# Designs tried in a protein design run: designed miniproteins, single chains, continued (2). Part 8

Each design is a single chain, and the fold is of that chain. pLDDT is the mean over its residues in the fold that is shown.

## One batch from the design tools (miniprotein)

Design m4246
Fold by ESMFold2-Fast:
Structure m4246 (fold): chain A 65 residues (1-65)
Amino acid sequence: MEGSQKAGNEAGKKLREAVAKGEISEEKAKKAEDIAMRGYVEGSESGDAELARKGVEEGLKEAGL
C-alpha cells in the first residue's frame, strides 16, 4: 500500500503547485483529486493496489498534468 500512498501524495502536491502557479483552476484540481480518490477507494475496497495507482494517474491526466 505504500506505493499507492506515495503516488497519491505526489499527485496532491503536483495539483497544489499547479493551482499556486495558475496552471489549473481550483475547480479543475478538485475534479482531478475526486477522480484520483475514487480510484484509490475502489482499489482499496477490491484489494487491488494497481487499480488505486491507475486511478491517481487518470486523475492527473484529466487535469492536464
Scores: mean pLDDT 71

Design m4247
Fold by ESMFold2-Fast:
Structure m4247 (fold): chain A 58 residues (1-58)
Amino acid sequence: SMEAERAGERLAEAAGLTGRGAEAAAQFGSKDFDKLLAQGIAVPEDPAEAARLGLSHS
């Protein structure tokens, strides 16, 4: 969805995620996810996009 795409892009940008940052975020998993949510950043609605950013999605 467009909103999930925007959220994923904003999440990566706001977190300073690039190739390296995305890998680090995936490695830390829920720690980074909880921290990013605390900053008011929405999780991508699309599971594939969330996984690409190293985030969990049910």
Scores: mean pLDDT 50

Design m4248
Fold by ESMFold2-Fast:
Structure m4248 (fold): chain A 92 residues (1-92)
Amino acid sequence: METVIGEISVAVEVQRGSDGSTYILSVATAEAPESDEEALELMLRKAREAAEEAARRLGLRLEVIAEETSVTKRSEDGTVVKSAVVLARGLP
């Protein structure tokens, strides 16, 4: 049986804005079949979970500013990469 979704990579960055606000950027990425519509929802869920956990560890509440999903296909090997990005603000 082929693996439907590859290993999910999650990265979280915490940044201080020039206005003194805390920003949280979370990105989830995995290789997935082009036809797997659930993979984008899974990526988005993983990105949201990671942002929420980062806010919790900082003692902040999560305010989601933007959410984006993308599908990229490499021409050389046909690999499909699905990703989700969550940009959030940490509130006291």
Scores: mean pLDDT 79

Design m4249
Fold by ESMFold2-Fast:
Structure m4249 (fold): chain A 69 residues (1-69)
Amino acid sequence: KREELLEEAVRLLSEALEEAAKNGEDTTPPLKQAIEEIKEKAKSAGFSDNEAKRLILEAMVEVARKQMA
């Protein structure tokens, strides 16, 4: 289901951001890798490019909310 992919996307993005932040590293490379992995998973599950982009944006918003809380 889309909800399962969204939850996985939030987890992957959160892990990439938290790992980079804890290590004091540039977050750009791990975040880019996480985004590409999410896109591949969404396409493999039958989602379109636009649907994959929307899912990634929703996941990024959820991660931002959790980081600000």
Scores: mean pLDDT 75

Design m4250
Fold by ESMFold2-Fast:
Structure m4250 (fold): chain A 70 residues (1-70)
Amino acid sequence: SEIDVRLAVHETGLSEEQAAKVTPAQLDAAVRRAREYLAKGREEEAIEVLQAAGFSREDAERILAVLKAA
């Protein structure tokens, strides 16, 4: 990954506790899949992928907003 996904998650305002719930590899995989769904206009599936990685709905929506702005 060209971006440190763990650092990006920290910048979204997630606590260290929430960031620690997922491994860097799981987080990177989830973000890559979420980006693929966003490219297809499937925002709900992108949120579901992030939630499956251990994020709350609110945190998944914050991450999604960052990915849309990138």
Scores: mean pLDDT 69

Design m4251
Fold by ESMFold2-Fast:
Structure m4251 (fold): chain A 56 residues (1-56)
Amino acid sequence: SAMDEEMWKYILETSKMPKAVIAMHFTQSKELIKGVPQEEAQKIAEKIKEEIEKKE
């Protein structure tokens, strides 16, 4: 969906992690954001980004 695309692009552009690593983590967490409101989807994207970057 467009929302998923925007969240994914945001994480890819702002995260310090390699694209492959982000893809693996996002694929697992993407199911959690399907059907969620836009405001919650953005919060989830931020949390995913934080978790990925935590593994520096």
Scores: mean pLDDT 63

Design m4252
Fold by ESMFold2-Fast:
Structure m4252 (fold): chain A 81 residues (1-81)
Amino acid sequence: SEASKLGLNIVTIKATFPSKETLEQMARAARILGAEIVEEDLDKGYLTVRWLDASSPQVANFIDTMKKVATEVEVTIEKAK
């Protein structure tokens, strides 16, 4: 649709989590929501995920959840057009 041509966002999130369990839970949820796991380091506690289309409300809500749970988070938003 014409609306899809105006609103594709690539979202990359780099986050540090307080535990390996939390990181693994977030990685699993991100995969279910269609994210690519760019980087996963359980020993250092950081996770980088990317959505090539982050236009869904479900993805936006999950990003908010990651921000609340992460000790550090960096969000990069790029238009895919």
Scores: mean pLDDT 77

Design m4253
Fold by ESMFold2-Fast:
Structure m4253 (fold): chain A 70 residues (1-70)
Amino acid sequence: LGSLDVAGATRALTEALGLNEKDAKSLAMAVADAGSIAALATLTPEQLMTRYGLSRRPAEALLALVRETV
């Protein structure tokens, strides 16, 4: 996904995973740092939790969804 698609894709994932505002902001930071949503598939749930502050269940669900979809 290009830079213009990243915000839309991040919002769609936030809605699909039912993320609260804190986890939604953590996801946005992770995507911005990784450069793309697909690049998140290279991370572990623990890295998302410790580096970006994502909660465990959202981190696991996000990685499962990203790895299956991309």
Scores: mean pLDDT 74

Design m4254
Fold by ESMFold2-Fast:
Structure m4254 (fold): chain A 97 residues (1-97)
Amino acid sequence: SMAELARKQAELKEIQERLKHYEDLLANIRGQAEAVRAARPELQPVADTAIAHAEKGLELFKEYLEDPSSPAGTEASSHFTRALLLLRDLQAQVAAA
């Protein structure tokens, strides 16, 4: 039906918007982590860990889109949360210097 096609198109748009959101979040985390590394080079290993968590989060979110029944959606959210918490702590350390 036309209503079913409209629903599928709306679902695809929502998926695309969510994917873009996580891609933008990864880019933002990378930028902020690089700024921390530039200010405090000794924090590079932790900054790299924050980036790695964000990259794993995007990977898992893409896995979730292929299999929504998997735990990958929850794991993706957890990895992004960990990346943001690490980045917050790194920014606090830069400010404390």
Scores: mean pLDDT 86

Design m4255
Fold by ESMFold2-Fast:
Structure m4255 (fold): chain A 83 residues (1-83)
Amino acid sequence: MKLEEELKKNPSAEKKIKLGEEYYEEGLKAYKEGRYDEAIEYFNKAEELYDSLLSDESVKKEALENSLRVSVNILKIAVEKVT
């Protein structure tokens, strides 16, 4: 991803939030295509980025809100896979 290369040059909390959003979008795309295992993989990558930002007061609220959104979608997939 373009943001992943940018993070290597200029790592910042804001760019990590954007990379998490890219993983979230890829997860939603996989979910809509019925690729549930790939969707969960992308959502887990997004959550890892957001969790790494919870100690940063400047982005903590945004990271928490984005993490919650990811968690809701993981739960939706879990329900779909067992029903």
Scores: mean pLDDT 77

Design m4256
Fold by ESMFold2-Fast:
Structure m4256 (fold): chain A 86 residues (1-86)
Amino acid sequence: MNRLSIDISMTPDGVVVVRLDMTLEEVHDGRQELSITMHARDEAEVESAVTTLSQLVSESDELVSLSFRGDHPWVERLRQAVLSAL
């Protein structure tokens, strides 16, 4: 079972930071953990992050945690992408 944690924030410099932590529990005696951090500084990079985030959310069995910090339109775009993929 794939478990996903998502943290989306905006830096004071106006960079969107998307942090994804995924735990793969396909082997009973072992956990595989994958951490992905994406940075988006413009609309094209935000849409790239939306594509990656939507795919990972769609492939997850459980969303363990979801956090958003910032009121920027790019954070809202990523939030809507996550909610649409659930």
Scores: mean pLDDT 76

Design m4257
Fold by ESMFold2-Fast:
Structure m4257 (fold): chain A 80 residues (1-80)
Amino acid sequence: MLQRVRELAEEIGRKKGSGLLTVDEVVELLMEVLGLSREIAERAALEALKTYDRTGTGKLSVDEVVKAAEIALQLAEQSR
């Protein structure tokens, strides 16, 4: 699961030339790969941005997208 998230995040980042993903792109990726609801994916992406985006760019690196996926899985378990 996390390896597929990383691979897709790297592909999206390369196509954009920046290596960075918007919150919306991270949300769609988490929903597609992990099968999570938009609510959980949005919460995870925003928490990762708050926690790991030290530059204030409002975008996530590939490593930060993987952290968002880890947060999303934790949130999904707490919702059971």
Scores: mean pLDDT 78

Design m4258
Fold by ESMFold2-Fast:
Structure m4258 (fold): chain A 98 residues (1-98)
Amino acid sequence: QVVKQKEMTPEQREKAKEAFDKILEAFVEEIRRRLESGEMTVEEALQEVDKAIEIYKRIKEAAEKNKDNPNSQFTLEYADKAIEKLKEVKEELERLLE
């Protein structure tokens, strides 16, 4: 806990974007898989998506407060993308609930 945060290189940012996209995609696919298998109800899926949205909103707020961190812009962009995707998934699940 003594390393000062350095700005990510373009290559590091690209790898981080790919990793984050894969994590988000895997989360959505796991929700879909569990719904299809009957391991999860639509209401439980909505709760999990809402929790994920809250986590990314907190990450976004933390990044907005820490503007001195050179990686904050990257974190903001990623958090916004994740929130948007999760809101789309939430809308899809809400249609199944009716």
Scores: mean pLDDT 79

Design m4259
Fold by ESMFold2-Fast:
Structure m4259 (fold): chain A 81 residues (1-81)
Amino acid sequence: KELYEEVVRLRKELEELAKKVLEERPEYKEKAEELLKKAEEKIASLPAKVAEDPSKALEYVKEVAEFLKKAIEELKKILEE
């Protein structure tokens, strides 16, 4: 499923950006860690939500992908300072 593959890719990008924030912008450590925690919680809940209502699987995956994209944008803005 191409959207799920996008979620996996976005998760890796978020993890790499968070690591860079922790190394280069330690004052934003708590924000980076909070975004990672929220991302992991959303991804971890995805299989259960899909199992409960498979007809909405696409919507659930898109919602997680959109969250990851926003989190990535926030971390990129921090690094651009």
Scores: mean pLDDT 80

Design m4260
Fold by ESMFold2-Fast:
Structure m4260 (fold): chain A 111 residues (1-111)
Amino acid sequence: MPVAPLEAKAAGALRDAIENNTEEARKKALEALDEAIKEYDWILENSKNDEEAKKLHSEKHKVPLEHALTKKEIEEAKRLLEAVKEAIENSKSGEELEKKLEEIEKKIEEE
């Protein structure tokens, strides 16, 4: 997935949650993921087709139009962010969280 500013913030908070395994780090990761999901929801709600979605994603995230996400790709990105949230909420240790995230990443890269 292209690294959007909100995704970069979420990734940083998520790394801290894995490495330090604190309630504070977990809360920050969940908040950043919620912000990214809400932004994708806004693009989906304000676009009627893939061309409009790509334009809004390009404008909001300053991504070249050729690399901007379609409605289906945004929906997939949103589902992945939701899966990461579930992994954080259901993981009791940094090691368990890291394992769940590796499974999500593998699914993105290989499927």
Scores: mean pLDDT 72

Design m4261
Fold by ESMFold2-Fast:
Structure m4261 (fold): chain A 52 residues (1-52)
Amino acid sequence: QIYEVPSGITVGDLRKKYGVQIGTTTAVSDDTVITDGLPYGVIVTKGKIKVI
């Protein structure tokens, strides 16, 4: 999925605000800032986030 979101959002923001399923809370914390290269398959491009 591709989301147009502000830079610097957290995994918790994606889970709550956008309804995105990313890992489990035991594997990936809600406080984790979304950046390129994170191990749950998140791609950040020009302020847009692709979750795979």
Scores: mean pLDDT 60

Design m4262
Fold by ESMFold2-Fast:
Structure m4262 (fold): chain A 97 residues (1-97)
Amino acid sequence: MLEEEQKKLEELEKKLMEEVKKALEKGIEEMIRKLREAAKELLEKILEIKGLPEKEREEKLKEFEAEFDAMLAATLAKYGSLENLQKVLEEQKKALE
């Protein structure tokens, strides 16, 4: 990976993670939405850097969205609700502070 490309990815990741953290303050649903968007944007940039053709990038992004949605559904099934998941995340945040 070129140094300039790596720096752009690191800066993008940091910015997107800050947006995800701010979204959590508005609620778990908004955080999940921002996390999905952030992960998709990072993946798209990684695939562009790797030089994948547009069609292959679109296929990989669709695969990612399907996997993310499946993992989210499994997580919601485990915790029973977004409210319960939010409580777990808030408890983890307090433990790290």
Scores: mean pLDDT 73

Design m4263
Fold by ESMFold2-Fast:
Structure m4263 (fold): chain A 58 residues (1-58)
Amino acid sequence: ASPEIKEKAEEIKRLETEGILAAIAGDEATAQRYAQQVREIMAGLSEEEREEVSKLLL
């Protein structure tokens, strides 16, 4: 994967981790904001880029 795709995968991992921690803490509004940011990043990617990111998230 390209450096940009690796950077996107790392960003998604951080946002998902923060979202999970917020959900565990009972902060549903913050968890939803992080989930929305992940969706926006994924929506901005091509089909091939989404596949590459998904492989990096495993």
Scores: mean pLDDT 81

Design m4264
Fold by ESMFold2-Fast:
Structure m4264 (fold): chain A 97 residues (1-97)
Amino acid sequence: MEEIVEEVERLVREGLEKVQEAYKAGNWDEADKIIDELVEKVRELLLKAGVPESLARQVAMDVYAEMRAVKLGKESVDEAVERIRETVRQALEEFAA
């Protein structure tokens, strides 16, 4: 399960870098699209790992909130990645242990 946490961390970090680039360029719609696509990918990864749909959706909403905070300049990429990593790890430990 550590592999899934590492994959989510990589996807979120790469996605947040693209979100910051799009936002700085004034491409709000592109930034929102990147966030939505990444949130859905995280949800699908959790479902594939055996996390129940209701919890995968809750984690996806937490990921959305953290990514939006970075987009709005309220949180750093490193802070968001660490919080998302912990949320994903807790979900996997609860349902994949």
Scores: mean pLDDT 81

Design m4265
Fold by ESMFold2-Fast:
Structure m4265 (fold): chain A 62 residues (1-62)
Amino acid sequence: SELIKKLEEQVKELERKINELEKQMADAEAAGDWLKALDVQFELSLLKAELGSIKQSIKDIK
């Protein structure tokens, strides 16, 4: 299914972004930059929610 392929591509892109932000969060924590860590944590929460939604959509189609 073309739709499933596009959703799986979105999953891969979101996982890439999440991994990058997790590294940024670790760097911010190591630097003692609590405000930066909170900003990154908030962004991570939004992306993880979006990822969960897309994964659920894939399951509902399969």
Scores: mean pLDDT 86

Design m4266
Fold by ESMFold2-Fast:
Structure m4266 (fold): chain A 99 residues (1-99)
Amino acid sequence: MERRAAGILIGELIKAANAAGKSETAIAMLDLAVQVAEGKLSPREALKRAVALAAEALGIDAVRAAGERGVQRAEQMYGPETAAIARELLEEAIAEVER
């Protein structure tokens, strides 16, 4: 479930970065998703790094907005348990960058 939840959240952050013209940030986040697929990074660590990159490029409010879209998409695709995991991962990653 964490891999699916993190993948959806990173996907929404990539969309937000591209919409803002932050292509280098989008590419960096896509590389993190590839590293998860290759087993080089955990989904949780990849999401923390993606949120840090997105917060720096877009601001925390844009990250929260993209994250909410990701949680909603996770619920639509995989149901409420995956959405709950997506919310937990998102809040953890946001808390890390606000330290």
Scores: mean pLDDT 87

Design m4267
Fold by ESMFold2-Fast:
Structure m4267 (fold): chain A 92 residues (1-92)
Amino acid sequence: MEEKKERIQKLMKAVDNEIQKLEKAQTAEEEEQAVIGLVVYSQDLANLSQDLSPQASQQFQEAVTLLEQKNYAAAITKIKAANKILEEVLKK
C-alpha cells in the first residue's frame, strides 16, 4: 500500500504539471506533448486507483477518452475532480 500511495502521489503531481503545460501551450507541438503526458499519467492513475476509489478511476478513464477526442477543457475538469477524490482517500 505505501509504495502504491507514493506512486499515485507522484502521478498526481505529474498530471498537474502537464495540465499547466497544456494551459500555457503556444504551439501545436507543445500541446501534443502535454496531451501525450496527460493520457499516459491518467491511464496509470485510473489503473492504480481502481481498488482505492472506483469513482476516481472512472473520472480518469473518461478524461483519457476526452483527451483522445481533443476536448481538453472537459478532460482537465475530469482530472481535477479525480485528483480531489484521491486526495481525500489518501488522507486516510
Scores: mean pLDDT 85

Design m4268
Fold by ESMFold2-Fast:
Structure m4268 (fold): chain A 88 residues (1-88)
Amino acid sequence: MKEEEELVKEMVREIRRAEEEGAIELVKISEEELEELLKKAREKLLEKAKEAGKSLEKEIEREIELLKRVIKELGLRVPKELIEMIEK
């Protein structure tokens, strides 16, 4: 838990720095769009895990929870590249 909180803080700092330097674009989304994005991300990660013959349900849930925390810390703003990766 505490290690995940530290990881979230580091990710938020890196993303904010990259936005400030113009390296990434952050897209404002709604709470509903966030839930849809997380659902799609979970489905894609589970599909990739099945293709690899791995049972990674706990690891996937942990990644989704971290992603949700990072996006909320950014004020519901998501890197455009991340949205494109999840939507494809």
Scores: mean pLDDT 78

Design m4269
Fold by ESMFold2-Fast:
Structure m4269 (fold): chain A 69 residues (1-69)
Amino acid sequence: SPQLAQDAVNLVRDLLAQGASVEEVIKTVRETLPKEQALAALGYLSLLALNRGDSETLNLVTKASVELL
């Protein structure tokens, strides 16, 4: 559902805006969202990491995504 994907993205945006670490965002996403929504949230984090040149965040998100597959 486009709405469920948007809700997952909004959760990531809200957590980051409140100063949550990448590790805390990944943990929250994995513990609270169904697999499909968690992957959407992690996909958004990957896009943010790529846009910032943040290889550490990209590696963390990639590992979490693979572990969910």
Scores: mean pLDDT 86

Design m4270
Fold by ESMFold2-Fast:
Structure m4270 (fold): chain A 58 residues (1-58)
Amino acid sequence: DKINRLESEIDKLKRDAKDILSKLFSQGDMDKLKEEIERYNKKITELQRELDRLRRES
């Protein structure tokens, strides 16, 4: 099921983002934290749009 795989991928990406962002926050690297937040939000949004397209086709 492509939809279930994509949902699992989004969930894993959100978990990975949380871990990385927590580490960067602890380090006090605010510039890198901002860049990583923007990068992960873009990736998650793109995957969610692809998921929505697949759901419409199914």
Scores: mean pLDDT 80

Design m4271
Fold by ESMFold2-Fast:
Structure m4271 (fold): chain A 68 residues (1-68)
Amino acid sequence: DEEKLEKELLARYVAFQLGTPEYTTAEMKKNYLNVKLAVKLAMLKYTKDPEKQEKIREEIRKIEEELK
């Protein structure tokens, strides 16, 4: 549920920043995933707990797989 909400908010915010609210679903998804990837990479850099780092790395891997 939190992931779904985060996804919807990020996709909406990215679309708003681009100034065009209507895109193909594929284009909006790529923009959302690229922004999410950048955020997760930054979080990984500032996270010092190895267990939390592993979870973030798993999330990054899944995002990268979706972008291919």
Scores: mean pLDDT 71

Design m4272
Fold by ESMFold2-Fast:
Structure m4272 (fold): chain A 93 residues (1-93)
Amino acid sequence: VLDSLTPEERADALRAAAGSYRKAAEFLKQGKVNEASKYDTAARILAAVAGASEEALEEMRKGIDYVNQGDYDKAAEEFEKAARILEEEAERL
């Protein structure tokens, strides 16, 4: 599914997605849901392009579910977990 990306490009995309999730988590902790949404959208696109694992995608989905419930602290925690998994995947490439 990643025929167009080199391992280096894929690692860079995973790290960019992780950075965007960390920013989304930061804004959610501040109650800035609209700003967090911009970073969440960017992170989801980058993670999809990079071929993120099922584990990372599950934490991403849990984060969105918590945002929809108004539990921004738990949403931030799940996005930070997704970021850690994406960073670990990038290190293995």
Scores: mean pLDDT 84

Design m4273
Fold by ESMFold2-Fast:
Structure m4273 (fold): chain A 61 residues (1-61)
Amino acid sequence: KRREEALQRIKELEEKRKSLDPETQAIVDEARKTVGRSTEIDLISLIEFLKEKGIEADLRG
């Protein structure tokens, strides 16, 4: 269930959103809104886009 796992990562980012920098918060907000109305492809693309912005470092630890 890769789609479900991608949604899980977005939800985790949403929870961390409040402790993130304003730029990162804006990216997460945009991703969560797009996920609600986008396809699986958009969801995966957003996850990778967030990693490019430095979210990957936060998720990896």
Scores: mean pLDDT 58

Design m4274
Fold by ESMFold2-Fast:
Structure m4274 (fold): chain A 109 residues (1-109)
Amino acid sequence: SKLEELQSLLRELELLRETLKELQKNKASKEEVLAVLDEVITLVGRLIDVVKDDPEAYKFLQEALERLKQIKEQVENATTDEELNELVQEAIRLVEEIIELIRERIKKL
């Protein structure tokens, strides 16, 4: 069902958020950050397909996906630990906004 699929994707997204927080705390390499961002991007793409019949959620997730891709490009070009840390923090905030959207949609089902 749509509910079960959204719940499954929400659990995966919550795990990726915790992974990003751990990477930030441990001053992870650029390569480790890029790998997790690729997983987030893939998962958000799957969420877009699930919510295609919800215009507001669809638009939000498409804009979030574009921003995640921009963050990934900025991570690839980051030259300082401070830059990398700020980009990971931005990715965490965006993932948290996506989590809140999906939680709200699940409550309405």
Scores: mean pLDDT 90

Design m4275
Fold by ESMFold2-Fast:
Structure m4275 (fold): chain A 54 residues (1-54)
Amino acid sequence: MSVAQRRAQDRATLDAVIPQLQRRYDDAVRRGDVRQQTVLYTALSLHRTARDFV
């Protein structure tokens, strides 16, 4: 595949995954699970950063 096609596919994947991570983060906040909040926030930040670069 071309680089442009790969970047478009990666962007679509990130656009699908980010809302799922956000929902899981919100659930962790509701439960008061600080450890899971930290893990999910880190994952969410990485995915958002990756989205900005594709």
Scores: mean pLDDT 80

Design m4276
Fold by ESMFold2-Fast:
Structure m4276 (fold): chain A 85 residues (1-85)
Amino acid sequence: VDSLYQQALENKDNLFKVDQIFLELLDQLDNSEVQSLYNKAMLYYNLGNIELAKYYFDKMGSLLDPGSQKVLDIYVEVLLEQAKK
């Protein structure tokens, strides 16, 4: 987890790399509820509904341990920055 967090911090300017790191975290968690919330958040993000995407990411964060939540926080930050540029 600390390794994934450090990798995400070092790659904040590369959405593709941060996306790979976050998918690795989801695979390690092996939690169907977290996976379902991720799919919902990404659906709304791709539709341009940033408010609903943030809602589902926030809901996902409430199910995560503090280490995993730090990785999610970086992922959401990078996604929102890329959506504006």
Scores: mean pLDDT 80

Design m4277
Fold by ESMFold2-Fast:
Structure m4277 (fold): chain A 88 residues (1-88)
Amino acid sequence: MSAAKAIRLATEGLLKAAAEGNQFDVDVYLALVLIAASIAIKNTKDPEYREKIRKLADELVAAVDAGDFETARKYGEQLAKLIEEAEK
């Protein structure tokens, strides 16, 4: 499984957990997104992509903390797409 695929699956799980009011699963899936982002950063040689991945991950965390799951969905997709571009 690629880091991008892992982020998409974890983001989908996070959004489903949020819709169900399951805060524990929201936290678990957020942790999985952050683990996948960290792996992508470690494997990316381009410092520009590393910084962009870090910023999007931070924005995703902030959106989840604010309860803004629509914004979290958008940042999760942007993060997955950025990692796909970095892996090419």
Scores: mean pLDDT 84

Design m4278
Fold by ESMFold2-Fast:
Structure m4278 (fold): chain A 98 residues (1-98)
Amino acid sequence: DESIQLFFQLMTTLPPNSAILVGGKKPLSLEDIKAKAKELGLSLPFLVVLLPQSVSDVLKEVLGEDWDKYVLEGESAPEGQILVYEYDGEKLTLKEVL
């Protein structure tokens, strides 16, 4: 799966505990991002990574009951893309499209 290969490549380049993974079918919420960052102990600035639904579905299968601990329910990226944003405490800025 090409999307899974892109995700694996991304994960090997990100520093540990530097990103929130986002996937799902609801609007992206800054309140939810802030709450998840606090839960994960992330420091500003941190990355917010939007996954396409195909990648989210595989992660849900692989992570099982721990899926919702690591992946925030929010907006999905378009299929074939991973969208990497930086959150600085005020706004999200698009940094990279994979």
Scores: mean pLDDT 76

Design m4279
Fold by ESMFold2-Fast:
Structure m4279 (fold): chain A 77 residues (1-77)
Amino acid sequence: SLAERIAEALAALDRALATYPEALARSKPEDHPKIEELVRQLEGLRVLLTTFDLKKAAEIMGISLATAREIAKEILA
């Protein structure tokens, strides 16, 4: 079901987010901006999957609302 797919995606996102503080601590300072951007993308996806607030997800991810809408369509397919 859609609910099961969302629950599995959220579990995977939560596990990834839990490991990224360690990745940041172990990476070179010049790589921090890239890792921080990936964390923002994952946080935006988490917001999208938990709230379905496209505008808030787009804001967190630093993308357009149109792009967030296309991502939502792919996730819900």
Scores: mean pLDDT 78

Design m4280
Fold by ESMFold2-Fast:
Structure m4280 (fold): chain A 86 residues (1-86)
Amino acid sequence: SKRDEAIRYAEEGHRHALLGQEALDRGDYEAAVRHGREGVRYGMRGVRLGFEAGDREATLRGIGAALQGIGVLFEAEVRAGLSGDA
């Protein structure tokens, strides 16, 4: 269903945010930025599909995934900047 598709996009966004966090933990800021961006992209796609499905839960899951991706991006850029990689 459209709802199930929206949830799968949100789940994929969340997985990218987790991969981004793993990259941060090993100091791979380039990979962290890449995964953070993908987390936002998949999360926002989940939001769009959730709205199209009229499903609040699916939409909120998409928002959550996008926000997690933004968090990874922010942390990666701040850490890279402070280390002189900016």
Scores: mean pLDDT 86

Design m4281
Fold by ESMFold2-Fast:
Structure m4281 (fold): chain A 64 residues (1-64)
Amino acid sequence: GAEELAEKGNRLGALGWVVGNDTGDGELGRRLAEEGAKLLEQAGDEKGARGSHEAGDRVVAERG
């Protein structure tokens, strides 16, 4: 349901941020954050989805 989608989306967004910042894999980090944002949008969490998109953008910016 929506609760499960929101939980999974939040976890993927957080994982993307950690992977990008801690491992330097900005592309993987961005991809995880984008998948998280899609799940949060499906769950109706527009604020969470925005945060996940912004996290992905920042991870890629740190790469280059």
Scores: mean pLDDT 73

